# Ledger of designs, part 46: designed miniproteins, single chains, continued (2)

Each design is a single chain, and the fold is of that chain. pLDDT is the mean over its residues in the fold that is shown.

## One batch from the design tools (miniprotein)

Design m5576
Fold by ESMFold2-Fast:
Structure m5576 (fold): chain A 67 residues (1-67)
Amino acid sequence: KEEALRRAAEGAEAMAKASTGEVGELLRRASEYARQGDGEKAAEAALKAGPNSGVARDIAATARRGA
């Protein structure tokens, strides 16, 4: 559980560094939610940032496993 949330936070933060504008902002928010233990909100933010991104979907699935 804790490991899944940590992985989701790290993945979202890494993707945010490679992103600009609103996408980067949403991914930073996803990382923050994951660090707070809110896997569902982290997943929602990640999917909103990249609905068609495999990486974003993996981050969301990982966050939900930690919820």
Scores: mean pLDDT 77

Design m5577
Fold by ESMFold2-Fast:
Structure m5577 (fold): chain A 59 residues (1-59)
Amino acid sequence: SSAAVRKANEAFAAEAEPLIAELKRKIEEDESLTEREKAQLYAAMGILKAALDFYESLA
């Protein structure tokens, strides 16, 4: 049912949020990454966050 799909999307978004926050922290703390590489990774994370916000809007 569509209700089951919405519930699954909401649960996924709730689980993904802390993982994205932890990944952002690890990128910030990673001394092996250049400023440019960090900027590219933050941009990619922005796209992922937008996708999760979209899925959460369906719940």
Scores: mean pLDDT 76

Design m5578
Fold by ESMFold2-Fast:
Structure m5578 (fold): chain A 65 residues (1-65)
Amino acid sequence: HMEEVWREVDEVAEALKAASRAGYLIENEGLTPEEVKQRLLEEGYSPELADLAVAIAEKLVESSK
């Protein structure tokens, strides 16, 4: 039970880290969502995590404008 909770926390932490990286790439490098996804895959993130991170980052960027 507790091991599953810590595993979920680790998964959320990885998603937030990837989303922060994706947001930086969109805002500072001007990359498209597809280019950001490719960069995250090259950095070792899973396709599922990269997709989630890009979606979160797009929402955050849209909310900031």
Scores: mean pLDDT 75

Design m5579
Fold by ESMFold2-Fast:
Structure m5579 (fold): chain A 94 residues (1-94)
Amino acid sequence: DREEEERLLEELRRRALENPSEEDLEALRLGEEMVAAGVSEEELRELYKNADKFKGRALTLRLGIVAALAMRAGHDREEALTVVTAARLAHEAL
């Protein structure tokens, strides 16, 4: 149902923007740095596949790559933060 989907997205956006977690903000900053460094979409996808090689940082790196991919797709900083929060919550639920 579209109304239920819109409500869920609004709740995720509110959680991301009203009281963002330090982890989500760190991932967003990492994503911004990767975009600024000129990391391509192909390189971002390869880094995502190999994130487990960075033991202790794999989740943060994957979330940062998600933010970078969202920004390269034309999403603004707040939209990228919302996507990062959604991805982290999905990972924690699985």
Scores: mean pLDDT 81

Design m5580
Fold by ESMFold2-Fast:
Structure m5580 (fold): chain A 76 residues (1-76)
Amino acid sequence: SMSQQQQTQQLVQQGNQYKKQGDYKKAGELYVQAAKLDPNPNRKAGLLFKAAMYYEQAGDKKKAEELRKEAERILK
């Protein structure tokens, strides 16, 4: 069985592979999944900011804005 940290790392690696192929939507989805598994607020927020960037590159400005607001809320 994988730890939460190992699962988060694998999701980030998969997201980076999709980003390399230009699939920003899938990269964003995987970063959101990684963020959900990470209990550390600073890392979680960082993953959500990265996901927001990918959704914006994919043309989903609304989802990007929602994810940025969630990340900011976590850091309060």
Scores: mean pLDDT 89

Design m5581
Fold by ESMFold2-Fast:
Structure m5581 (fold): chain A 59 residues (1-59)
Amino acid sequence: MKELLKESILEALKEYGKIDANELAENSGLSKSYISEVLNELKKEGKVEEVAKNVYKLA
């Protein structure tokens, strides 16, 4: 996965604490499907956790 996108997502989570995947897609200008793929990969890496459907925070 692209390092630049991962860093951007992690910074957004640091700033907002929790974020919905739809909100993250709107804020980043990227597709929801792509954001969901990246978030799932970060979740598998142990960097983020899913706290509710489509809602994530730093792990």
Scores: mean pLDDT 76

Design m5582
Fold by ESMFold2-Fast:
Structure m5582 (fold): chain A 64 residues (1-64)
Amino acid sequence: RTLGIRLALHEFPEIPEETLEKFVEDVRAGKKTVEEAAKELSEKYGLSLEVAKGAIEGILTLEA
């Protein structure tokens, strides 16, 4: 299992795993920027932009 996803779920349990994986995959595929993915995640789950951005960047860093 992906260590980055597991760590992010531990830090941000309010975000469903499937949603978090989809946003990270969209960024890796070049479909979205980190900023765009973070905005959508923050709006959908009521998180701050900083928290959402940190979750996405954290996973990308651990999975790079």
Scores: mean pLDDT 70

Design m5583
Fold by ESMFold2-Fast:
Structure m5583 (fold): chain A 65 residues (1-65)
Amino acid sequence: MISEEVARVIRAIGGSIDGKVEVFVKEDGKWVARELEVSPEEGEKINLAQAKALNEGKEFELVDF
């Protein structure tokens, strides 16, 4: 489903907690890379969330479509 596909892409790569993380999202049926600007504290929360999502599905999901 679209929601699962989007979540899968978002969790694909993260861990750059120094002001930026790169995520992939689907817009108009195509994949687009975007940088999410975050504080170190926020980046750590995102990194933990992504690690949890990856652990539930796959260890590393290099999702590019």
Scores: mean pLDDT 49

Design m5584
Fold by ESMFold2-Fast:
Structure m5584 (fold): chain A 69 residues (1-69)
Amino acid sequence: GLEEAKEYILEKLKELGAPEELIEKTREGLDKNPNLTGLLVAAHDGLKPYASEEEVKEVLEKVRELLAK
């Protein structure tokens, strides 16, 4: 569901070494637009500086799966 998708995104940012300030900013973005498009945009913007394009794509696909539950 929505909570699992949000936590997955935030956990990936932590694993990639993103600073706490960016993690909180991403959380705010996810909370502001709690729908598929909003989650995908916030996740992409947050992860892009810390992950390859392929890794970002894999995370976005997993977010779609989690949100569908």
Scores: mean pLDDT 80

Design m5585
Fold by ESMFold2-Fast:
Structure m5585 (fold): chain A 77 residues (1-77)
Amino acid sequence: SSDDIEYAKKKIEELEELLSRMKELNAPESFIQEVEELINELKKYIESGKIEPMDAVKLNVRYIGLHTELLLLERQK
């Protein structure tokens, strides 16, 4: 649906910002790859026009984990 597509687009924007910040902080390549994988999964949802509720929950959990890791990296110098 268009609502699912708008959700996916918004999450891609948030993940691209997260990716940019992680690269600035020299985050481990494993975290950078995980963000890129999430962006690619969201692009597939845009192409299908649908996101299943459970997939949305799982994706949001992964996003929260990556965002938490960014916050930890920002505090480690």
Scores: mean pLDDT 79

Design m5586
Fold by ESMFold2-Fast:
Structure m5586 (fold): chain A 78 residues (1-78)
Amino acid sequence: KIEELKKAIEQAAKEAGGEVVSFTVDGDLLGVTVKTKPENIEKTLQALEEAARKAGGEVVAAFVSDDGEYLHLGVRIK
């Protein structure tokens, strides 16, 4: 499940014009950091939410860095 989630998120981020820079795993919670252009944040978030859902996860937390270049997500594995 975690590997399918990671792959789905990496692909969705790349297709939205961003890049996954890190993953962290803590039990059933997958932390994801994505670098993208500020103008693409909303589109990237929507793409990642859909990709996570299709891969059996759910985005439970999302926040943007102060410079608008990084999107941080918490994804729950179901």
Scores: mean pLDDT 81

Design m5587
Fold by ESMFold2-Fast:
Structure m5587 (fold): chain A 70 residues (1-70)
Amino acid sequence: AEADKYYEEGLKHSKLGQEAEEAGNLEEAVKHYEIAVEHFKKAADLSSGKRKALLEELAEALQKRAEELK
């Protein structure tokens, strides 16, 4: 499904962001987290109910983390 594609891409960039953060590449981590946020928001828009709420919470958490690293 299209929502699954956005979710998978979001997970990929979330992982890349975590790896960049662990390596001390904070600017790169922020870029990957922001891309992950956009993908999770698109996945949420294509979802409903509990799934939508969880995806929105995940996007919000990553957005806050990206802001903390700026």
Scores: mean pLDDT 86

Design m5588
Fold by ESMFold2-Fast:
Structure m5588 (fold): chain A 79 residues (1-79)
Amino acid sequence: GAKAQVEALLKQVETETDDDKLLAIAKQAVDIAKSTDDPETINLALKTVMAALKKATDSKKISELIGLGLDVIGLLLDL
């Protein structure tokens, strides 16, 4: 299910050090969040984006991750 997919992506962030891959993982989590109305899955996607943000070092990738985080917050507000 969608929740299990996002949980797997969050675990991938724990072992990832490459900014491009962190951004790709975060984008996948956000795409799953956009496909569901489940608040728990959407909250896990936000947690995944925030975890990637804490590890990212490139300013452009950090900016893109902030944008993804705001997108997920928007989804939660629209519920």
Scores: mean pLDDT 87

Design m5589
Fold by ESMFold2-Fast:
Structure m5589 (fold): chain A 55 residues (1-55)
Amino acid sequence: SLEDKLNDEQKRTLQEYMNISGVSSLEELSKKDSDGDGTPDIEELARYLNVDLNE
């Protein structure tokens, strides 16, 4: 999962992002697409944190 690939600082950033987005879990975040461009918010966050979701 994404959480398993994050260090402590990145996990804190993820938690803050979830709080701002109004979601309580990564499962909710993975279903959210704020831009409506077909890319889920979790994938955009992973790119920002330089984490590969498929690795």
Scores: mean pLDDT 68

Design m5590
Fold by ESMFold2-Fast:
Structure m5590 (fold): chain A 94 residues (1-94)
Amino acid sequence: MELSEEAKELLFEAELHVALAAMAATLGMAELAVRHAEEALRHAKKLAELGATEEAAEILEQVIDVARRAVELGEERARRLLEEAERALAALRA
């Protein structure tokens, strides 16, 4: 599937934020992991609006993984992020 330039830029930024979030989670930096995952979630929602639903779903799955790790680290905000990401992914797959 060919993406628009806007969708390609959003995907690149989302993938960067997911990578930073995963690294922060691995280092035990739960708050930083959540901040980057929240940015990735925002980009995934915009990707879905542009019709890049498959790419959005892949980013959302990674956000869910990071959010689960952050919950395990005790970050309260991560629970809301997890709920939002799971709902967004479910909506794309409906």
Scores: mean pLDDT 87

Design m5591
Fold by ESMFold2-Fast:
Order: C-alpha cells, then sequence, then structure tokens
Structure m5591 (fold): chain A 111 residues (1-111)
C-alpha cells in the first residue's frame, strides 16, 4: 500500500527527529521537518483518493495531528532551543505521536 509505505517513512522520520533533538542537532531537526512536510503533502494526495470513509477520517485526523506537531517543533526551534524542559516535553509529544501512528499502521495492515 502506498499509504502504508508513506506512514512508515513518517514513523522513521519522527525517530530521526527525536534523536536529533536529543543530540541538540537543530540543523538536522530543520532538515527532517522539511521531509515531514514533503511526506505530509504526498499523504494528503493519496488520502484524497481513499474510498473507505472510516480510513479517510483516521488518516485526515493524523494529518491534523502532524500539522500541530510540525508547528510545535518550529516554535521550539525559534523560541526555546536551549530549554531542556521544553525539549523533553516536545520529545514526549513526538513519542506519543509515534505510538498513535504505529497503532494506525497496525489497524490499516489488519484490513
Amino acid sequence: SPILELLRQVLATLDEIIEALKNKDYDKVRELVGRLRELKAQLRELIAQETDPEVKADLEGFLTALDTLIAAIERYLEERPDDQEVRDSLIAGLEATKAALQELIDRLEAR
């Protein structure tokens, strides 16, 4: 499934962002956010072609969550890059998004 392949690429990119944040490699975080935006655009095009309304709703919900996450990462990079508590909170949000994405992938594979 092209959607499943893109979702797995998003999952891998989220892992790379978590590692880059832990290493304080903010240039790498910016690069990876660019990749997330490209993957999001590709997902949006495929979701527009999804015929199962329940799957479409789940995927659209995930795109909204991903938009919120991208905005949070970009705000962190601009405002609070050296704040460890804000960085730890952002990493926790990324881990939660990864868990939700893995559950979505598992549900789509079980179809």
Scores: mean pLDDT 87

Design m5592
Fold by ESMFold2-Fast:
Structure m5592 (fold): chain A 90 residues (1-90)
Amino acid sequence: SALAEAERALEALKAGDYELFVEHLTRVLEQLFGADFAAEVGAALREEIAKKDWDGLASLLEGAAFLARARGADPGVIALIEEMARLVRE
């Protein structure tokens, strides 16, 4: 489920495992928006992580949460993505 993948993404992010974080978050995005969108955003996430652009990464996550809310996604998934954005900004 998107919720289970979002929980795994947050766990990976807290552990500093950015590759596993992007893998699980990309699966969330695929379930919400489809494979093409997920691949494009996944590439952007990896680029921001490689640059250590944490503000850029947080902005991508905030954008994903906004689009998820607009599409009526599970509130739990939205809350987890928003927590990922918060954690990245600290």
Scores: mean pLDDT 89

Design m5593
Fold by ESMFold2-Fast:
Structure m5593 (fold): chain A 92 residues (1-92)
Amino acid sequence: MEKLLKELEEKEKKILEFAEKHFDKEEIEQLKLGLEVLKNSSIEELEDALKVLKEQLESVKDLETDNSEFVKLLIEYIETLIKLKELEEKKK
């Protein structure tokens, strides 16, 4: 679990660093709220979000835009969060 927590923190940091370069202050605050919602979401809700993001990434993969990079960071974050929640569920 500790390794996944560190991976989640590192991925969140990368998302916020990307946001600071490309988004305004209001967008960054909305992103932070979105990340908190994801942390409180069920595994099923996270898997649904992951599916949508993977479909979005597939549609833009050939464009190599800032949007594709951001979506990739969100996918990696949600995948790590799902793994962490699965371990927590097995403990309970």
Scores: mean pLDDT 77

Design m5594
Fold by ESMFold2-Fast:
Structure m5594 (fold): chain A 103 residues (1-103)
Amino acid sequence: MVKIEIEAPEKVEAGGTLEVTVTVSNLPAGKTYRVSVFLYDKETGKLVKSSEPVDVAGGTSATVTFKLENLEAGKTYIVKAVLMDVDTGEIIAESEPVEVEVV
């Protein structure tokens, strides 16, 4: 079974960079997968920001660090990583959500 894990700080400064590290493992060889990170406003549930996607080759594992800037002070974001099969467009795994407070 494909595994996707997300790591992010619990707090980030409004003028700083949010670094989100996504680790994907148990990827079948011979395919290309796409990793993206999505930020939702906790209060509204609205998608407010997405990362540029990063393509990863199939194999044993891959680790990708996403850098997100221009976050609104006083907001809490729900951050989620998604793994997609590039050939089919199918979402094959999603991470647990993590909360990030902008201070």
Scores: mean pLDDT 84

Design m5595
Fold by ESMFold2-Fast:
Structure m5595 (fold): chain A 99 residues (1-99)
Amino acid sequence: SSKELKELAEEAAELGKKLLEEEPLSEEEQKEMEELKREIERALLEAGVEPEVARRMAEAIVEGRKRALALERAGYPKIWVKAAELYGVQQAAEIYAAA
């Protein structure tokens, strides 16, 4: 169900956050995430999203990707990795809706 999927996304994101606190991203992974953030922010700006909202949305999406990467490094199943990514996208949608 939609509620179960949301709960899984929240749980995966929280676990990924804890893993990142224990083992931060490498310099190469950090650079890749910063490049992704710039690309997402640019796409949102081109779509007509207000600059401050676009920045916050890009930050949320990339945070989800960082947590997903931490789960993948730790050997978690693909469903957990994708759930953490979904959480970032859901947070970005909430930021946009609240703007």
Scores: mean pLDDT 88

Design m5596
Fold by ESMFold2-Fast:
Structure m5596 (fold): chain A 95 residues (1-95)
Amino acid sequence: SKAKELLKEVKELIEKIKEGKPVDVEKLKKNAQQLLELASQEKNPEVKEALTEAAGLALVIATLLEAGVPVPKSLLDEAEKAIEEALKKVEEQEK
């Protein structure tokens, strides 16, 4: 699944940010935008909501990084949780 692939990539980027490692912010932004595109086409309301939430949080994080603003750990933790929830819902749908 493209959604699952993108969610895993976004999760890896968020984990690197939490570790203080440099990340490709443009890649984070593009992957999050692609997740929003997939969410817009999703017919299952639960999966759509989870994808939208995960992508939205990733975009906020990318925007803060582009602006040179420190990203709060709580926001990174919230994004990881949203990504994990979206992954579970996508996997349940794929069965």
Scores: mean pLDDT 86

Design m5597
Fold by ESMFold2-Fast:
Structure m5597 (fold): chain A 82 residues (1-82)
Amino acid sequence: SEERKKVTEYTADKIRIIGMIIDMERIAKEAGDEELYKLIVETGKILLKNADVDLAEELERALRSDPEEAKKLIQEYIEKEK
């Protein structure tokens, strides 16, 4: 049924986002950046609420390439959602 398909897709998106949040938290911890870690925890709650896989992927990629730029993007995202 259509209802079951929607639930399955939503659950898959949430699992993907959780995996990306765990990876982002690991990156912040390895960098020793407590401020970035707190921002990731805050952002992770919003990403899960919105099931925003595309944004989660964008933030993870940004963190792996330029953590300082990623930190700015995360701060802007939190400000926009609060």
Scores: mean pLDDT 78

Design m5598
Fold by ESMFold2-Fast:
Structure m5598 (fold): chain A 100 residues (1-100)
Amino acid sequence: SEAEKNLKEVILEAYKKFKEVAEMIINGEPQEEIDKKIDEAVEKIYKKLKESGAPEEVKEELKKIIEETAEKMRKAKTAEEAKKVIEEFEEKANELLEKV
């Protein structure tokens, strides 16, 4: 469906943005720069999600996943922690796609 295709594109964008954040953490970049990148990523993803045409319940569930991922990424201090956050995001996002 078009909604499924659009949702997949939103999830792929989120994955790419969170991977960029993970690389910043691995490279030991300042927390202020990491937080800025997370804020910018979340805003862009939310805008794309709003325009996706997905059902409201699916949008709210994905917003929750994105918010949880962002919070965990802000707390991540090591490459291993950042990698686990990305893996958890992928698992939850794939489970959500199965419901659409």
Scores: mean pLDDT 85

Design m5599
Fold by ESMFold2-Fast:
Structure m5599 (fold): chain A 79 residues (1-79)
Amino acid sequence: MAKVKVTFEKDGDKVKVTVTNETTGEVESGVFDSGEEAGAFVAEFLQKVGGEVTVTTTLIDKATGESASFTEVVNPQPL
């Protein structure tokens, strides 16, 4: 089972996403205008990993300083 770390950093109207496959060391990042676009980017990365993946997601709001983290097991499906 692969381990993936996802960080969403909200900064005003933009969302910066960093996705790290901790098992392989692969890292992808992007800046998006919406959480929906950021989520699609993460979904595409998880589809490339394949199989059961343990995902630790960290949500950071730079305006409020709030952060939250959770871990889940996902089985990504093709589009």
Scores: mean pLDDT 78

Design m5600
Fold by ESMFold2-Fast:
Structure m5600 (fold): chain A 87 residues (1-87)
Amino acid sequence: SLVDIAEEFSKKLLEILKDASEETKKIAESMSKLLLDVARDPRASAASFATVARWAVEELLSHPDVSEEQKKEIEELLEETLKRIEA
């Protein structure tokens, strides 16, 4: 389900950012909550979930305290998540 995909994405995102600043962690937690809210909305489609996930990742990747290694891991996580939605 989209909820299971969103929960796994959130878990992995927070693990990647575990050593990031508290501010960055709060942003990631807020974005994770938004993705879970979208996944739980019966009016939401896989396409709308994918759009919000891409937006959230783009915002995180623009954050100056996210390392290049963390950015790579987040991009890989997004690609894996989108593959699951498209299957």
Scores: mean pLDDT 82

Design m5601
Fold by ESMFold2-Fast:
Structure m5601 (fold): chain A 63 residues (1-63)
Amino acid sequence: AEEYGRKAVEALKAGDGKAAFEALKAGGASDEQANRGGTLAATYLGQGDEEKALEAAIKAAEA
């Protein structure tokens, strides 16, 4: 979960929402979980809160 959550956040920082979604899916997230977690992480990154963005991405990525 943590590895894929970190990959998703790095992809979002690079502006690659598809790579972020695929990283969360690779962690075991459903489409719904990946979309929700990716959107929440992107929102926190837009607010400058990288810590909360990472937390949201890790929670979305299942083990």
Scores: mean pLDDT 78

Design m5602
Fold by ESMFold2-Fast:
Structure m5602 (fold): chain A 57 residues (1-57)
Amino acid sequence: SYAEKGLTSLGEADIKAAYETAKAARDQASHNPKGKEMAELFDKKAREFRAALEEKE
């Protein structure tokens, strides 16, 4: 699938950068009372990137 191609074409450094970006976005969204759903979405994405990094190790 296109999603699998996207993840497999990323190097470890790129996935790590995406993970750090997702964590920062989650933290920023969590400070906004209307951002709870966005914070949960970014947290889910951060967990997915962390799992991808663990599988590459």
Scores: mean pLDDT 70

Design m5603
Fold by ESMFold2-Fast:
Structure m5603 (fold): chain A 76 residues (1-76)
Amino acid sequence: KAAAKAAGQQEIDEHIDEAMEAIKQGVTLAELIGKLAKKEGMEDEEVLELQREVTKKVNEVGFDATVKELEEKLRE
């Protein structure tokens, strides 16, 4: 592992934490979108529209509420 930190050790640590959280949330959303697209037989254009809708919902109602809505759609 790259152990030596030059300048901005605090900035580097903050960027790592942000990136890890973003990756985890992104993976969760991508998995749910993929499952829903497969279940509904969505075309590529419909998947892109769903991705845009999911991004908008995360900004409006937050990550947890968006995940719950996607999980509910998967149960149909």
Scores: mean pLDDT 71

Design m5604
Fold by ESMFold2-Fast:
Structure m5604 (fold): chain A 64 residues (1-64)
Amino acid sequence: MMSLEEQLQKLEEEAKKLNLPEDVLKTIQGLIDRARASTDESARQELLRGAQDIIDRYKAEKEK
């Protein structure tokens, strides 16, 4: 089952697997941490989208 907490952990693992710069990892980790702390679902969605967008952007760059 895919809980929000599992999704957050997967995003963290994906970011680490991509060997992102520490600065970018900090940004993603901050977004994930804020999403976990937020009780507002709209805010959570925005934070998760931001983290995912960064990860997807780096994935695309690596794959050309």
Scores: mean pLDDT 77

Design m5605
Fold by ESMFold2-Fast:
Structure m5605 (fold): chain A 77 residues (1-77)
Amino acid sequence: VEQIARDMAEEALNRLRVGESVVRNGFGKAKTPDEVFTNSGGSASEDDGRHVGSGAAVQISAKGETLARATARVVRG
């Protein structure tokens, strides 16, 4: 029961953490939001997003498409 909820919550948290990390490090800080977002999208396709998270657990959540959607969700806000 709690085990399942935890597993799902941890995955959701990882996706959010990766997306937020990308936005924080690039979007609005490192470069222009437009360039960072475009670059982030491309990087996500090549699995670069795993480095941004600094978390090994992100490897499972960063299957490319999943990372891209997480990043888009954060930026969309």
Scores: mean pLDDT 47

Design m5606
Fold by ESMFold2-Fast:
Structure m5606 (fold): chain A 94 residues (1-94)
Amino acid sequence: AMEAERAAAEAARRAMAEAESLSPLELARRMLTQMPVALAEHPEEFTPLQRRAVEAARAGRLAEALRLLAEEARENGSLATAERWEALAAELEA
């Protein structure tokens, strides 16, 4: 079971690496599109804020989803990551 979970995570990471030619905003959109699948397979690996972000993304509210991910990053002390998510959310609203 754990090995299958790691294989799925590795496959997702490789797919993301293949998309490295995309802009940061396009990569964020792609990530948000894949998060609902990951949440359905492994709900226990997601925090409450990450689950809310997935719900917002599924509803097409990508800017809201990115802001929720920024809140999660702040709770984890990753201020630079939080600022990056906020900037991408602002780009989506412009």
Scores: mean pLDDT 71

Design m5607
Fold by ESMFold2-Fast:
Structure m5607 (fold): chain A 87 residues (1-87)
Amino acid sequence: DELLKELQEQVEELRKQIKTEEDLEKVEREAEEGLEEILKRYPEISEEVLEQIRLLLEAVALASHLGKLELAQEYTELIVELLYEEE
Protein backbone atom coordinates (compact mmCIF):
# COMPACT_ATOMS: atom_id res chain seq x y z
CA ASP A 1 0.00 0.00 0.00
CA GLU A 2 1.43 3.37 -1.09
CA LEU A 3 -0.09 5.23 1.86
CA LEU A 4 1.50 2.81 4.36
CA LYS A 5 4.90 3.26 2.67
CA GLU A 6 4.59 7.07 2.76
CA LEU A 7 3.56 7.00 6.44
CA GLN A 8 6.43 4.64 7.31
CA GLU A 9 8.94 6.96 5.57
CA GLN A 10 7.52 10.02 7.39
CA VAL A 11 7.73 8.19 10.76
CA GLU A 12 11.36 7.18 10.04
CA GLU A 13 12.32 10.78 9.15
CA LEU A 14 10.67 12.14 12.32
CA ARG A 15 12.30 9.38 14.42
CA LYS A 16 15.75 10.47 13.15
CA GLN A 17 15.11 13.94 14.61
CA ILE A 18 14.62 12.60 18.18
CA LYS A 19 17.84 13.22 20.13
CA THR A 20 17.45 10.89 23.14
CA GLU A 21 16.54 7.22 23.61
CA GLU A 22 14.30 8.24 26.55
CA ASP A 23 12.18 10.43 24.24
CA LEU A 24 11.92 7.57 21.71
CA GLU A 25 10.68 5.24 24.49
CA LYS A 26 8.04 7.83 25.47
CA VAL A 27 6.90 8.09 21.82
CA GLU A 28 6.61 4.28 21.55
CA ARG A 29 4.62 4.11 24.82
CA GLU A 30 2.23 6.89 23.74
CA ALA A 31 1.63 5.19 20.37
CA GLU A 32 1.01 1.79 22.04
CA GLU A 33 -1.45 3.32 24.55
CA GLY A 34 -3.30 5.09 21.72
CA LEU A 35 -3.51 1.89 19.69
CA GLU A 36 -4.90 -0.05 22.69
CA GLU A 37 -7.62 2.59 23.15
CA ILE A 38 -8.54 2.43 19.43
CA LEU A 39 -8.78 -1.38 19.55
CA LYS A 40 -11.08 -1.22 22.62
CA ARG A 41 -13.43 1.29 20.92
CA TYR A 42 -13.28 -0.19 17.38
CA PRO A 43 -12.85 -3.99 17.72
CA GLU A 44 -14.10 -4.56 14.13
CA ILE A 45 -11.42 -2.32 12.59
CA SER A 46 -9.67 -3.81 9.54
CA GLU A 47 -5.99 -4.79 9.76
CA GLU A 48 -5.12 -2.36 6.93
CA VAL A 49 -6.77 0.62 8.67
CA LEU A 50 -5.28 -0.46 12.03
CA GLU A 51 -1.75 -0.45 10.52
CA GLN A 52 -2.36 3.06 9.11
CA ILE A 53 -3.60 4.25 12.52
CA ARG A 54 -0.57 2.67 14.26
CA LEU A 55 1.81 4.63 11.99
CA LEU A 56 -0.24 7.83 12.37
CA LEU A 57 -0.19 7.48 16.18
CA GLU A 58 3.61 7.16 16.06
CA ALA A 59 3.73 10.22 13.76
CA VAL A 60 1.53 12.25 16.16
CA ALA A 61 3.72 11.35 19.16
CA LEU A 62 6.96 12.06 17.24
CA ALA A 63 5.72 15.40 15.86
CA SER A 64 4.47 16.45 19.32
CA HIS A 65 7.81 15.58 20.98
CA LEU A 66 9.62 17.61 18.28
CA GLY A 67 7.35 20.64 18.90
CA LYS A 68 5.73 20.32 15.46
CA LEU A 69 2.22 20.84 16.81
CA GLU A 70 0.59 21.72 13.46
CA LEU A 71 1.98 18.51 11.92
CA ALA A 72 0.77 16.50 14.94
CA GLN A 73 -2.72 18.00 14.46
CA GLU A 74 -2.71 17.02 10.75
CA TYR A 75 -1.89 13.39 11.63
CA THR A 76 -4.59 13.41 14.35
CA GLU A 77 -7.16 14.61 11.78
CA LEU A 78 -6.20 11.70 9.48
CA ILE A 79 -6.80 9.24 12.35
CA VAL A 80 -10.25 10.77 12.97
CA GLU A 81 -11.13 10.46 9.25
CA LEU A 82 -10.07 6.78 9.17
CA LEU A 83 -12.07 6.01 12.33
CA TYR A 84 -15.15 7.78 10.93
CA GLU A 85 -15.31 5.21 8.10
CA GLU A 86 -15.15 2.33 10.67
CA GLU A 87 -18.21 3.61 12.59
Scores: mean pLDDT 80

Design m5608
Fold by ESMFold2-Fast:
Structure m5608 (fold): chain A 53 residues (1-53)
Amino acid sequence: RVDQLREQLSSPNRFVRAQAVVELHRLGDEESVRDAAENDPSPFVRRVARTLV
C-alpha cells in the first residue's frame, strides 16, 4: 500500500501526486508528506502537502 503510493509520488501527473500525498498522510507516512511539501516540482502539490503537516 505505502510502497505503491510512494511510487505515485513520481507520477508526471500533479493530481496523481497530490492524491498520493493525501493517502500517505492518512496512513501516517509523515516523512513522505514533508518531503513532498518541500521538494515537489508543482506549487499545487507542495501547498496540499503543507496543509497536512
Scores: mean pLDDT 81

Design m5609
Fold by ESMFold2-Fast:
Structure m5609 (fold): chain A 126 residues (1-126)
Amino acid sequence: MTLRELLERALEFLAAYQETGDIRFLLVAAYLLLLTLILAKSRKSKELSDEEIKELEQLLDAVLQELEKLRPELRDPAERRVFEALLKAYELFKQKNYMDALLELNLVRSDIEKLEAEAEEELKKM
């Protein structure tokens, strides 16, 4: 998957969250945004401009702040594990520790794949 494809998918899930309020869309969007940023920075990719990367970092900050506000609504253990992994991975990303950030996201890969499958089924109903 290209960085542009990851970004487009993240924005699609973020739009679905804005329409539905379903936290699964927001968690999947945050995961894909952070993954896109880690891969862009670690690979020094030319697919995204420096301006686009800065805008995505600001967008991810806003998404993570919204998730923190919604923390008491995270009743599913998988949702909680994904959120905690996102917070830790983002801290590592800000420290420019891209390898450990990627490893942290990989620890919740099974949880995010489940949430993404559930989110895609809801997206088909829209």
Scores: mean pLDDT 85

Design m5610
Fold by ESMFold2-Fast:
Structure m5610 (fold): chain A 70 residues (1-70)
Amino acid sequence: MPAVVLTDEGVRALAEAIRAAGGVDALSGAQIRALFRELEARGLLTLHEPLSDAEARTLAEIVVREYEEA
């Protein structure tokens, strides 16, 4: 079951924020989780379950790749 549901705008906002920070490797999992919470507060994504630092990082890597391939 997906822990997170993102809008197209949410995918773009997350990918651009990560790129502006220097990429996924420039951010800790806690910082990535904070980005997810900020986007949820803006209505750009929904968190159904709390993410671990590792899960947040893995999902951010997937989202950035998907945005680059689109």
Scores: mean pLDDT 75

Design m5611
Fold by ESMFold2-Fast:
Structure m5611 (fold): chain A 64 residues (1-64)
Amino acid sequence: MKLTEEQKAALRALLDAAEAAAGRVLSDAEARVIVRAFLDRNGLPESMLPEAVAFAREYIASRR
């Protein structure tokens, strides 16, 4: 794993804000778009995308 605890916290906050704005649980496709934007914004490599998406999906599932 390459995501730090700080990066995980920031990603959780971003996902929470996105769900609040949408008024619903995010789809897998929406979560992927948000994760991609997070990686780009933080200068993180695209090779981290599968791991970061897996983390985001786990987090979203835990809130159901």
Scores: mean pLDDT 78

